# Ledger of designs, part 10: designed miniproteins, single chains

Each design is a single chain, and the fold is of that chain. pLDDT is the mean over its residues in the fold that is shown.

## One batch from the design tools (miniprotein)

Design m304
Fold by ESMFold2-Fast:
Structure m304 (fold): chain A 64 residues (1-64)
Amino acid sequence: FRVGDIVQAVEDYVAQLPGELSLKKGEKVRVLEVLSDEWVVAQSLATGEVGVVPKSYLEVVEKG
């Protein structure tokens, strides 16, 4: 993933900790930061909420 990419949830993700973003399957988010090989900071395109999500729950829809 790259900063600016539009990605979508492949499955529902429920936030486990404060600062994580919950997603519904098919929800689109923009990648704001790549924290590690496993985690990104993303912003929901529907709500504008920002949080940390696991890369394994996401697939690239549009490159930024």
Scores: mean pLDDT 81

Design m305
Fold by ESMFold2-Fast:
Parts: sequence; C-alpha cells; structure tokens
Structure m305 (fold): chain A 122 residues (1-122)
Amino acid sequence: SAVQQLQDQLLEAARMGDLEKVKALLADPRTDVNAQDPDTGRTALHEAAGTGHLEIAKLLLEKGADVNAQDHQGRTALHLAAATGHLEIARLLLEKGADPDLRDDQGRTARDLAAERGLDMS
C-alpha cells in the first residue's frame, strides 16, 4: 500500500542518513513515526541509533518516536547505540527517557552492551 511504502522509505532513509528525505516523509500525516519493520520489528529510531545518525534520531524523537520501542529481539534504540558505540546518540536517548535496564531476548541491558565495549553510560 501507499502507507506501507511511506513506512519502508522512512526506515531506509533513517538507516542511510538521508535527513532531507526523513523530514519530507515525516511532513506527510500518513507517516507513522513508530512504524515497525514486519521482519525485524525495528523502527526508524532503531535504524538511526544503530547507524550513528544523530540529527535523524533528534528529529524522530521530536516527532514522537517511542524511545523504548523494542524490536523482535527485545532491543531498544539504546541497545543498538550502546552495541555500536554511538555515545552521543545513547546520551540523547537517555535524556529523552530511554530505560537503560530493559532486557533483550538474551537478558542483556543497554548498560551490559556498553560495558562490553568499555563505554560509560552513566
């Protein structure tokens, strides 16, 4: 559907770091900022956090992205930022109310993943 195409484009644009396309897609009232990929459960916020696109993560949060949305592996955007070492995004997510103690399907928290990388999430 046209709505599904919008959601698929939002996830791709967030992953690729295409800020202008994310802005254009979010201006369409049919775009669900919290839409999840049916295969992974990932949102645009997950994709931006995992790929290090800080400006896109900020925009998604301003537009009402659920900071604690969990993918099909139980991972939040904070888990992905911690696992990939994107500390500035991890800090932004914590400031926006991300729960660093939510557990993925393996029982790991974002704090556990940060510690494995030698990162401080204080």
Scores: mean pLDDT 90

Design m306
Fold by ESMFold2-Fast:
Structure m306 (fold): chain A 159 residues (1-159)
Amino acid sequence: MENVKRAAAEAEQGTTDSVLRTSDALVRTGSVDVAGQVLRDGLLRTADRVAEILGLDPETKDMLRKGALTTASLLTDSLRTVADMARAGSPGLDMLKAFNDGIQKASSVLEDYTKKAADLSKSEEQKEGLLEAAKRISDVLSKNGPILVQSVLAGVTRV
């Protein structure tokens, strides 16, 4: 019970920090590749900390890490799409819609990998903690979509 709440809190805070660092990288560098690396490293760190809190074995942890890597890759591709739209002069609402579609796809993939990790789990607490962590990550990404789109605009249109 306590570990489920700690894993959820770590997933929420770690993802929030990753989004803010990714936003900062976009604004500072104008580079989706640099921002994508920041996002990847942040989501992997969050996955590792969630795995530590829940006491996951190496196989279950590896499944969660694969979920984090795939999620980061899909979000980086979505940021690249938004950057291309910004350079083409697309409306901000169209860019936000495209990014939200990307977040939905990334969240679905994260949920699938987390369910696979939950199936490998040895306790109900580990399963509940993994599913709650994935939900918190998806919620943070959905809430912060506008910030990431604005950061792409600020970075890409400067260069």
Scores: mean pLDDT 89

Design m307
Fold by ESMFold2-Fast:
Structure m307 (fold): chain A 114 residues (1-114)
Amino acid sequence: AAGADVNAADENGNTPLHIAAREGDLERVRELLAQPGTDVNAKDKYGFTPLHLAARAGHLEVVELLLATPGTDVNAKADESAVGLAGWTPLDLARLAGHEEVVELLLSAGADPN
């Protein structure tokens, strides 16, 4: 049953899509992306998008689904409130975490390697 705002953010700015992407819940990510008005590029309080969180966690299939979604910003940058991570992209977080398959996928999808 649809009853919640799909972009409703928690106290940290996390939308349902952020949480599903971070947890690797592929089916929940698919459900949320199918809903009208879902912001695939929603930023939490640090400027992290769902793609940042999926890439950091190494959830390859979730990263693939997000990259296949029209309008996804593969080069989204964390903002200045992300102390030590300001300007970091999903690619930077995948590299930091050592998720080589996610790194390769992001690069093939047009991620800037610099």
Scores: mean pLDDT 82

Design m308
Fold by ESMFold2-Fast:
Structure m308 (fold): chain A 82 residues (1-82)
Amino acid sequence: MEKLRKGREALLNGNYDEAIKYFEEAIKEDPNNVEAYILLGEAYLRKGKYDEAIKYFQKALEIDPNNEVAKRLLKLAEEKKK
């Protein structure tokens, strides 16, 4: 939870690399944390790293196949890659 909070603060401040680091640490602590995968994908999306964003949104959907936020962000990342 603390790592996710710090990652979100970094993301809001435009510090995408710092946000990525915190979300990666959150995933190491809890590999089934769907929110951490979504936020990591969002950080990559904000950096314009669409392939990495797609990868992490797909990982979130492997854990929670009905997650509407992950589905929406996956579609957005795929559309931006075109």
Scores: mean pLDDT 87

Design m309
Fold by ESMFold2-Fast:
Structure m309 (fold): chain A 58 residues (1-58)
Amino acid sequence: MILLRAKEDYEAKKPDELSLKKGEILELIEIVDGEYVLVRSTKTGKEGLVPKSVLELI
């Protein structure tokens, strides 16, 4: 399992995106393209797309 951490707060801009709080731990599900990844929140279990730029590897 690959874990990621939110570097900053992010507000979802589209229905398929996930909103994040800084410090939130996420599971990487899939790399979708050069800008976005599909992740699952470890706190809520919700899945969605987020920009790679707001995430860091643990």
Scores: mean pLDDT 84

Design m310
Fold by ESMFold2-Fast:
Structure m310 (fold): chain A 100 residues (1-100)
Amino acid sequence: MELTEKQRRLLKAAYEGNVEEVKKLIEEGADVNARTESGATPLHIAAYNGNEEIVKLLIEAGADVNAVDSDGRTAYDIAKEKGNEKIVELLEKAGADKER
């Protein structure tokens, strides 16, 4: 799948934890549900890196909190694996499916 320059910049900003660039790209209309070749969205990357502010920004911008990567993992699954309880809570409030 071919990513636009804005989508690539958003994924990179999420990876780097660059909150200001994420805000700017969202304001410029970047697709917050963009996927890498592994199916990872900006929300997956932010959850992996434990960046609570980027997670909040992506949820507010309409990120699909139940999107799965190529391994079938959601951002919720990644946040739980990383032990980031604050991100787990943010994703639950946004409608993430809980593991049973």
Scores: mean pLDDT 82

Design m311
Fold by ESMFold2-Fast:
Structure m311 (fold): chain A 106 residues (1-106)
Amino acid sequence: MDYEEKIKKYEEELKKNPNDAEAWYKLGYAYYELGKYEEAIEYFEKAIELGEGELKAQALTNLGETYYKLGKYEEAIKYYEEALKIDPNNERAKKNLEEAKKAKEE
């Protein structure tokens, strides 16, 4: 519920283990919920670099949503498509992809 406390916790986890893809993902998500989209992008990109499988697909989906919030629909589409290559049955990524395509007038 308190994202500022969660951020401190994840930052402390990352000081001990900077290769923790899940901690980078959670940090990105906390910044996304606070509306700090530029920081959220940086942290999701680190989660994608270090993560694999479902975690990477989730990070790609949230990176796409962050670009969508910034009005960058082409980037949003790209990351949703990358998420669906990893998890083709991800309903959230599918719905978000269709919304981003409509926003781009496709």
Scores: mean pLDDT 86

Design m313
Fold by ESMFold2-Fast:
Structure m313 (fold): chain A 99 residues (1-99)
Amino acid sequence: SDEEIEKLHKEFQKKLKVKISFEKFKELVDLFKKYDKDGDGVLDREEFKAYLKSEEGTGLDIPDEVADELFDKADVNGDGVIDLFEFVAFELGIEIPKE
């Protein structure tokens, strides 16, 4: 279980040129999986909005317009879903490089 997360952690750091502890990365992976309701490895718009309105997100009943704007900001490649790396980058407030 941790072996897969270790590989993702190394890939994330290399791709985004950032340093994050394994423990923090694993915490964010576990959070992502909690909201990945269908287990497909991405968060759709509804799953991400549910996350944003949760205590682990904003803890606020934000307007759908604001939630949609935050989704579009997190969806860096414009594919209509949030992958793990986009989610972790969003949570850390880092910009994903153009690659």
Scores: mean pLDDT 78

Design m314
Fold by ESMFold2-Fast:
Parts: sequence; structure tokens; C-alpha cells
Structure m314 (fold): chain A 60 residues (1-60)
Amino acid sequence: MKGLAVATKANTLDSPAVLAFKPGERLEVLKVYPGGMAVARSLATGRTGLVGMDDLELVE
């Protein structure tokens, strides 16, 4: 499902393709891919990147 999500884990990976975030950070899920990956935008920083769906909790 596309929509708002809250990070449940920190992502500190130093990669231009992967979105870094902290637990409790709010993200907008833009697109979901097979294999549990998604493209999301951080509402705190405005940055867009790849995230693992298992690191997120979807909220509405």
C-alpha cells in the first residue's frame, strides 16, 4: 500500500540509492517493488530513496 509510514529502525547505510532515516521518522511511500523494497520520501529532509519495507510501519 502507498501512503505514510513510520520508521521502526535506523538506516545508516552510506549509499546514494538508499534513504537514510532514524526510528520514528515519517516517510511517504511512493512506490513498492517486489522483494520488499520501496521508494520513499522523508518528510523531515525531503529526500527520496530506496527503503526496506520491513524497516517501516504503514500508517494512515
Scores: mean pLDDT 73

Design m315
Fold by ESMFold2-Fast:
Structure m315 (fold): chain A 134 residues (1-134)
Amino acid sequence: SATDKLLELMKKPPEEIGEEELEELLAKGADVNAKDANGNTPLHLAARSGNVNNVELLLENGADVNAKDNNGNTPLHLAARNGHVEVVRLLLENGADVNAQDNEGRTPLDLARENGHEEVVKLLLEAGADPNAK
């Protein structure tokens, strides 16, 4: 199925997931919210790699902006942890929960602060992140 091919594509390093191949699979009816063995959706992988074009494509195709992986991370957690400013902005514009907690009670703001991503910290605070998050 197209979804089986999408799951195979998701086994590649996230930075090697091509926009055209992803778009073709989605056009053929692949489940945009398919989860790999770690609970990652395609949107988690695009957010982790900072792939703005894939993030936009997935959101346009109905990706769940607040999907949680097996560790309770949303795409916003992964983008914030890695300092992907433009991906953070896109996810927030598409209804990402700025205060979502992972399985350890960490928010995207906690991960951005821990990793020293000052511009992401500023964006999350401007979007209503709780500054007293653990």
Scores: mean pLDDT 90

Design m316
Fold by ESMFold2-Fast:
Structure m316 (fold): chain A 75 residues (1-75)
Amino acid sequence: MSLGEIVRELRERAGLSQREAAEFLGLSQGTLSKMERGELRRPPSKETLERLAALADLAGAPEVAAELRRIAAEL
């Protein structure tokens, strides 16, 4: 799956709207919408990946959280 598909799935599993998830991730709703669609011009920042890992923990996906933290550590 693409990163955008994973982000959307984690958000839906956590029961968050796009606006709520964007606020949690420290992003604008427009940026999150583009991320979920795979339309980001720049790759996600280390901070965004760390916040996505926290969202994965909230969604009950600890293996996804661990992988996101691994990717963030390489940035």
Scores: mean pLDDT 80

Design m317
Fold by ESMFold2-Fast:
Structure m317 (fold): chain A 83 residues (1-83)
Amino acid sequence: KVSAEELDWGVRLFLEADRDGDGTITKEELKRALKEVAGVNFTDEEIDRIIKEADKDGDGTITPEEFVQFLLNNPELVEKLKK
């Protein structure tokens, strides 16, 4: 189960990653935010997989809606990142 607190954490991670404030995050922004906020060093291949799975538009960026949907589909990842 993904709790409301875990979803709130995910939204905060998205806001930290969205440095240009346009409501989307790039691969580079996501990788940096995960390292700085969650303390987890993801490889480029892992980040590419996350982007590919979350990016429903196929434009190489993630919207908040796509990111939330990705977290709901991957509750174990949320638990890992929270710690």
Scores: mean pLDDT 69

Design m318
Fold by ESMFold2-Fast:
Structure m318 (fold): chain A 56 residues (1-56)
Amino acid sequence: MEKYKAVEDFKAQTPEELTIKKGDIIELLERLDDMWWKGKAKGKVGIIPIEAVEKI
């Protein structure tokens, strides 16, 4: 499974978005477009900006 690490904090602005903190490990579930991906972190699922994460 593809794993990413948050390189910065991101706070969800909508119910579909996932709040992440720098250092969180995100599991990639689905690539939606070039800016937003569906991921899972800390037992929660939502969309995140791909620029806030780095592949590990």
Scores: mean pLDDT 80

Design m319
Fold by ESMFold2-Fast:
Structure m319 (fold): chain A 59 residues (1-59)
Amino acid sequence: GKVVVALADFTAVLPEFLALKKGETVEILKKVDDDWWRVRSLSTGEEGYVPVGLLEPAA
């Protein structure tokens, strides 16, 4: 899948969300809607939803 970097820190407030730190690399697994994507952290292997504005723009 596409690999992108987190542009900012993100706190997971619900169990379906993935917490990220700025500069962490993630793989895009599914673009569920225009606002949230399901990703996998390459550092931890954990999966969850993150806001798309947090990620580097994907072509």
Scores: mean pLDDT 76

Design m320
Fold by ESMFold2-Fast:
Structure m320 (fold): chain A 70 residues (1-70)
Amino acid sequence: MVKLSELDEKLLMAVALGRLDLVERLLAQGANPSAVDQKGRTPLELAEELGYEEIAELLRRAAEERGIKV
């Protein structure tokens, strides 16, 4: 499917809010770390732009484990 799921939208929102706990929970629920927002940014790109280093590291690890490009 090419549409953002509710989990993917929640993941992007959790990253934007700096909520490491929510990011971890959403990734565990199957949220896609390669989902893109309205500006074409992945959760990782958003975390890096906002300076959320711990969230960025978690997202990189999740993407690597799934073999997904972020």
Scores: mean pLDDT 76

Design m321
Fold by ESMFold2-Fast:
Structure m321 (fold): chain A 60 residues (1-60)
Amino acid sequence: AIAIAIEDFTASNKNELSFNKGEVLKILEVVDGEFVKAESLTSGEVGLVPVKFLELVSVT
């Protein structure tokens, strides 16, 4: 699935991914309902992202 960040987020630990509003993220895995494992299509980095800051664009 593909998602767009609706807010800026700054990682508070090494497992989390920082991103900016409007950044496109590829959803790799749903972890616990609050976080997803995602890859930034801008940086290629992978990390945990809070679901509440994402809007789903594609469900593939």
Scores: mean pLDDT 79

Design m322
Fold by ESMFold2-Fast:
Structure m322 (fold): chain A 108 residues (1-108)
Amino acid sequence: SDLVKKFFDAARAGDLDELKRVVGLLEEKGYSRVDILKLQDKNGYTALHLAAKEGHLEVVQYLLELAKVAQVQEELLNLQDKFGKTAFDIALDNGNEDIAEELKKAAE
């Protein structure tokens, strides 16, 4: 949907305000937070993968907090893209050491 595209675009851009707005609109359309967090694009990227790839720490932190409240944090952290990469792997591959540390702590 157009909203799903906007959700991924906001995560990729690091636009936290737009990301929060679009999450609310997806919830109004009947998406659960679990559904939203587990949405994958054509490459298997979740919003967490995209934020980790682009180095957007505040978006990563927001998505991890949503996942914690929804009790799917471990599931979200273990989701793989089409290349078998988790968000942690993507953060390391892109030199985003602060995000890799945040994701590691969330897995403990």
Scores: mean pLDDT 91

Design m323
Fold by ESMFold2-Fast:
Structure m323 (fold): chain A 70 residues (1-70)
Amino acid sequence: IEKVPAPKSGVEAIKAGAKIIKEAKKLGASEETLEKIYQLHDEMLRSDLEKAAELVAEMEKLLKEEAEKK
């Protein structure tokens, strides 16, 4: 996937990731899912803007999957 909406700045990507982590905790996501989300967030901080946008999308997908299970 090459053409995905990218955050305008690294700050926006960081805020999006933090919001996803907060929502996952509110949902009572499993420790395994939370660990995976944290790993993606850490990878995002080391990535360029385009890759960071993809990682944020993956984190959001995990959050939605967890919400569907609850």
Scores: mean pLDDT 71

Design m324
Fold by ESMFold2-Fast:
Formats: structure tokens, sequence, C-alpha cells
Structure m324 (fold): chain A 68 residues (1-68)
């Protein structure tokens, strides 16, 4: 699923992949940014990036409307 790809890219710190996924899915971007991973306690892409110390990804996601 798109949310799984976004969350994996965020967890891995792959900023370019995060950008590509969101750019390819503009209509669903806000939903993807705020959809939690049910298999991982509901963590969003923002939470996963922050947990793994990927500051550039965190800043990008916040700039795109990710809610903390």
Amino acid sequence: ALVDKLNEAARAGQLDEVKKILAANPENAEALLNLGDKNNGGYTALHLAALNGHLEVVEYLLSKGAKP
C-alpha cells in the first residue's frame, strides 16, 4: 500500500523517495501523511522519521501538512 511505502521511506530516511511518493499522490497526500501504521501502534510517517533521527524527512513532512 502507498502508506506502507511512505512509512518505510520515512523510517529509512529516504527523503527523495518520500518526495516522489507524495508528489505522485497529491490528492491523497494529507491522508497519507496522517495515516498511522496499524501494525506498528499507529505511528505515522512523521513519527517513524523522528524516532529514527531523520531530521530532514521530519522537516519535509511537517512542511507538507503532517500533524505531530
Scores: mean pLDDT 75

Design m325
Fold by ESMFold2-Fast:
Structure m325 (fold): chain A 56 residues (1-56)
Amino acid sequence: PGEDVKELERLLSEKGYYNGPIDGIYDGGLYNAVKRFQAANGLKVDGVADDATLAA
């Protein structure tokens, strides 16, 4: 388990929003990276990696 989280970590790292390890753990660092990515893409800033966030 955690493969979707690893994919999210890699995606955000590639886009420059996340610089932590690709460990499959949804921690505060990844949560903040998701929020920054959501803000940059005009999405709701809630830190939830839903389909809209992953599609952006």
Scores: mean pLDDT 75

Design m326
Fold by ESMFold2-Fast:
Structure m326 (fold): chain A 104 residues (1-104)
Amino acid sequence: EDLNAKDENGNTDLHKAAIFESREASEKVAKAVEEGKEKEIDVNAKDNKGNTALHLAAEKGALGVVKYLLEKLGADKNAKNNEGKTPLDLAKENGHEEIAKLLE
């Protein structure tokens, strides 16, 4: 299984897991981490909008996913999307104050 394969929108399995779009994607990511293959996951992969999985999790208010991406996968919290926005900017814009505090 290619963990870093992108769909037509530039989404990897990690992006899909971050927004709870696919149970299969979430299970693939969890299995890879359990097998010690977290380094094979491109945690900072960008979709066609320049969003990383961390951007999407912060936008959706997925606190547990944000913690997982930061603590287990080492996601870059300073990454900017095509609009120049960080995950912190998206968390603040969507009123996710607890997530915003984690990203400061």
Scores: mean pLDDT 82

Design m327
Fold by ESMFold2-Fast:
Structure m327 (fold): chain A 85 residues (1-85)
Amino acid sequence: FDAAAAGDLEAIRAGADVNATDEAGNTPLHIAARAGHLEAVEALLELGADVNAKNKAGLTPLDLAREAGHEEVVELLLKNGADPN
């Protein structure tokens, strides 16, 4: 997942869609949030990532960060308009 988050950031910087999804419906922001990559989350939000995107399981990046226990990522997502519900 760390390698996937880094690869997604590089692809987006090269002109890929910041909201592109993988087979599970995860956006780059989902992957970075679950991995606890605070710098990657910050970069993706600056690039216009949809903070409230839902994957195929109906989970947002905020949900994945909470499940993984990444409190700093949770706080950052909430500051950027993540719906806590």
Scores: mean pLDDT 77

Design m328
Fold by ESMFold2-Fast:
Structure m328 (fold): chain A 62 residues (1-62)
Amino acid sequence: MDLLAVATEDYVGTEPDELSFKKGDKLILKERVDDVWYLAESLKTGEKGRVPITAIKILGEV
């Protein structure tokens, strides 16, 4: 089940599979990769990539 989340801080991806975002951006969480990373899609750009769990707040189910 996909979850809606909001970025709590700006993040710049350092690897090609990481997603960059700004504080307040909305993200759809697709899958939890591990204890550090989610696989997400940016609602702003449509891009997919890994986001750090510490930089987001889960809002609820989509």
Scores: mean pLDDT 83

Design m329
Fold by ESMFold2-Fast:
Structure m329 (fold): chain A 107 residues (1-107)
Amino acid sequence: IKDNFGRTALHLAALSEDAVSVLEALKIFQNIKGLDVNAQDNFGRTPLHLVASKQDSELVLQIAAFLIEKGADVNAQDKFGKTPFDLAIDNGNELLAEYLQKVAEKN
């Protein structure tokens, strides 16, 4: 189910300001049949794009790692041609940017 902006429950979880609640929600969602971690909102953004736009922290890195383990596409582009890596760089999220670059190199 998507909202008026094309966002799934995963998008809404990724937008939460409480990073602990985001991680707990994602762990619950991993048990849902048909979980689409690559669903795009009306701006072409995946949940991983939204996580990459958050402030730099170890918990944000753990959330991104969880999404990638569940099949998140690190090369997905939003409507502006930006990948999650591009958004992490734009946001100054250096730890996440380094992690995303290493994942992209292994795929």
Scores: mean pLDDT 73

Design m330
Fold by ESMFold2-Fast:
Structure m330 (fold): chain A 60 residues (1-60)
Amino acid sequence: MSLEHKIMVFLAENPDKLFSVKELAEKLNASQPTVSRHLRALEKKGYVERVDGKYRLAPR
C-alpha cells in the first residue's frame, strides 16, 4: 500500500478529526517531509483539507 493510500485510509477511519503532519508521520511510521509532500498533493486533488495548519478528510 502506498503512503498516499495509507494517509487516505487513516483519515477515512477518523473523519472530522484534525491531524498535524507530525501526528500523521508518527502514526504511519513515515518522515514529516514525506507526509507533508503527500498531504499537499492530496489537498490539491480535493481529498483532504487544511485547517489551521492541520489536515482532515475533505467533507463530501
Scores: mean pLDDT 81

Design m331
Fold by ESMFold2-Fast:
Formats: C-alpha cells, sequence, structure tokens
Structure m331 (fold): chain A 81 residues (1-81)
C-alpha cells in the first residue's frame, strides 16, 4: 500500500491529476475500515504539499494537491461510517 500512496504523490507532483486519482481509486478498492487512518495520513501529506506549492506561487499544482487531499479525506470518513 505504501508504494501506491507514493505513486499518488509522484503523479500529483507531475501535475497528473487523473493518474493520481486512478492511484487513489486503486487504494480505495483495496481498502478496509482499518485503512481510514492511512487515508487521513495521505490527505494530510497532500494538503501539506499543496500548501508548499502555494507558497512558491504554483497555484495550479496547489489546487491539484488540495483536490486530491479532499478526496482522500472523504474516503477516510466513508471508511469510518
Amino acid sequence: MDELAREVVRRARAGDLEGARAAIEELRARATPEDALRFEFLAGVLALLGGVEALFGNEELAELFHELADEAEAIARELRA
């Protein structure tokens, strides 16, 4: 699972929103309720990276990271429900 989480971050850094989403969907397909904290961690990492990109003026990449962070957080909430 760590390699797929790394793949999400790698694709997001490359500006590949659809590729990053595909990796998140692959993680989601394999997820159990116990994986909720893993998705929260991924959301936190993505949000932090988006903040860093915003700091450097890369607003498109910041938006991409924040969009992916929101998706990962939503999955974490669904897994807890």
Scores: mean pLDDT 83

Design m332
Fold by ESMFold2-Fast:
Structure m332 (fold): chain A 86 residues (1-86)
Amino acid sequence: MSPLDILISKLTNPKRLPTLQELREAFQVFDKDKDGFISAEELQDVLNSLGLNLDAEEIISEMDVDGDGQVSFPEFLAAVTAHLSS
């Protein structure tokens, strides 16, 4: 399992699809400065608070299609949807 797969499994119930509202709320937990993007530093803080020993930069790289080092809400939604469809 990739680090992203582990993180998504912790954020979602494997027996049902998350709602758009639940995904927005999860994104807002990561987006601490409220700029509409998740940085590796913000993600690492959340991973540490969840007790997960995962690399935030690797997770960002898996979600970050455009290579800017940050994850927008559409990229986050696409990554979660792809994981749940696998």
Scores: mean pLDDT 71

Design m333
Fold by ESMFold2-Fast:
Order: structure tokens, then sequence, then C-alpha cells
Structure m333 (fold): chain A 97 residues (1-97)
């Protein structure tokens, strides 16, 4: 279906590093694998912006670590491109590569 208001708020909270809002929105039934116009999930946005605890919460709630954005980039690719080494290590443990 079309992106809900909850899904849009989850994408924004993940981008901005609002951990408590991410937890609240997931508890309200926001889609952990919602995508924005660029094909980016909350996991992509948290990883790109260095929000380690949000990355962990999203993975615990069933975020797909193998989802690729419209440019073919995974959350791991975005973490590595932005120098977020601890996030990359967490994501590598879910990637068999």
Amino acid sequence: GPLSALDRELLEAARNGDLEKVKELLAQGADVNAVDADGRTPLHLAAENGHLEIVKVLLENGADPFAADNEGRTALDLALENGHEEIAEVLENYDPR
C-alpha cells in the first residue's frame, strides 16, 4: 500500500537519530522495512547517519539488512561509505559475505 504517516515518521526518526521515537513508532506497527522515494529503508538511513543503537533496534524488529536502495546500496555499503565502522561490524554479522 502507499506509505503511511507512521512509516514516514519512522524513516525521519531513523534519519535524525531519535531512538525513542523509533521505538514508539515500531510499537505502533510502523513497517520496519518501509522505503522512501530513493528505495531507502529506516536501516539505510540510520546506517548512513551513524545511529548505532537505532541500527540495532531496527535489526531486532526484523529490518532486512540485505535490502538495496535504488542505487543498489545496502545499509552496510552506506555505513562503510560514511566511515561508521561499528555499524559496519554489526551489519557484517548479518551478512554471510
Scores: mean pLDDT 88

Design m334
Fold by ESMFold2-Fast:
Order: C-alpha cells, then sequence, then structure tokens
Structure m334 (fold): chain A 59 residues (1-59)
C-alpha cells in the first residue's frame, strides 16, 4: 500500500485515476490508500480522485 500511494502521488491526475481504479478493483482498501496519500502530502486533487473512484465502485 505504501508503494501504491507513492506511485499515485507521482502520476498525472488522469493516470492516477486509472491506477486507483485498478487498485480498488483488485481489493485494495481505499481508506488505507487515502491515509497513506495524506501522510505523503500528496496533491489534494489526487486524494479527491481516489475518494471519488471508491464511491463510484461502491466500496
Amino acid sequence: IEEAARKLSELPLEEAIKYASELIKRGLDPEQLIEKLRELGADPRIIAAVELVAMNLGV
């Protein structure tokens, strides 16, 4: 989850949305991912994108 969060924080927004969707569909906990992104000081837009993806997938 640390590696996933680090990669997300480095990606452009469009790529981050796709990657987050893949991770959540594979069973990654979106709450843990969001927590790690906040710890890393990731762009708020990326954090919001992960939240939206999780909501859209019903997780």
Scores: mean pLDDT 77

Design m335
Fold by ESMFold2-Fast:
Order: sequence, then C-alpha cells, then structure tokens
Structure m335 (fold): chain A 80 residues (1-80)
Amino acid sequence: SSTQFRELAVSGSVENLREAFRLFDKDGNGYISAAELRHVMRNLEKMSDEETDRMIKEADIDGDGQINFEEFLTMVARMT
C-alpha cells in the first residue's frame, strides 16, 4: 500500500528501504520504473509535480527511466 512505502522510506534503515523497493520490483529484476515511483511519491507526500520530477531525475542517473536499488537509496536519502 501507499502508506507502507512511506513508513519504510521514513524509517531510514537499508533493510526497510530494500523492502519498499521490493514492493514495486514485481519482476525481481532489480529495477522499478520511474513512472511507477513518481505515481507513489505524488500520492503519499502530496509533493508538487516539480519536486517529484526533480527527485526522480536525480535518482535516474543513467536517464533510462529505470531506477535500480542504489538510485532508489539516493533518492530516499534526499527525502529524509
């Protein structure tokens, strides 16, 4: 659920962040889409579109629209 993602992200532990990532990595391939992550962040944090897009862009270092676990950690570290 959306609430689960926020609670895991805010807790700041690597294991909780890995669990949050796993919630969206349905294929188990180690990547989630930037679009899926953007959708969740907009609904949970009531962030502006500009703030959400900026965070996603900073996490997606390769610009491929796929977020790996390390990029996800970098993004969440900037939120907390």
Scores: mean pLDDT 68

Design m336
Fold by ESMFold2-Fast:
Parts: structure tokens; sequence; C-alpha cells
Structure m336 (fold): chain A 59 residues (1-59)
């Protein structure tokens, strides 16, 4: 799940003119932040939050 979100963020950033190195760094940071947020939620809410994040990157 996180790997797919990371890839979608990288592709989006590349389309906006970011370098491959910058896109990778920013996507990795975004995924780390999402993991931190999810860790603060109950397990049942973690799945919903992850699904919502995926939907936002699949516009």
Amino acid sequence: AFERIKRLIEEYLLSQGYSPEEAKRLAEEAVRRLQGILASLPPEQQEAALQKALELTEA
C-alpha cells in the first residue's frame, strides 16, 4: 500500500517538473509522515486512512 502511494506521489511530482531525486525524496518523506499519523490511530481506522490517502493521490 505505502509503495503504491509513494509511486503515485513520485509520478505526480515528476509531471510538475521536479527532478527524479527530489520526487523520490519528497514521496519518501510524505510516506513517512503518513506512517506516523497512521501509528496514532486504532487499527480499524488505519485501513480507512490509508485508503483515503490513496484516493487523494489517484485524482
Scores: mean pLDDT 73

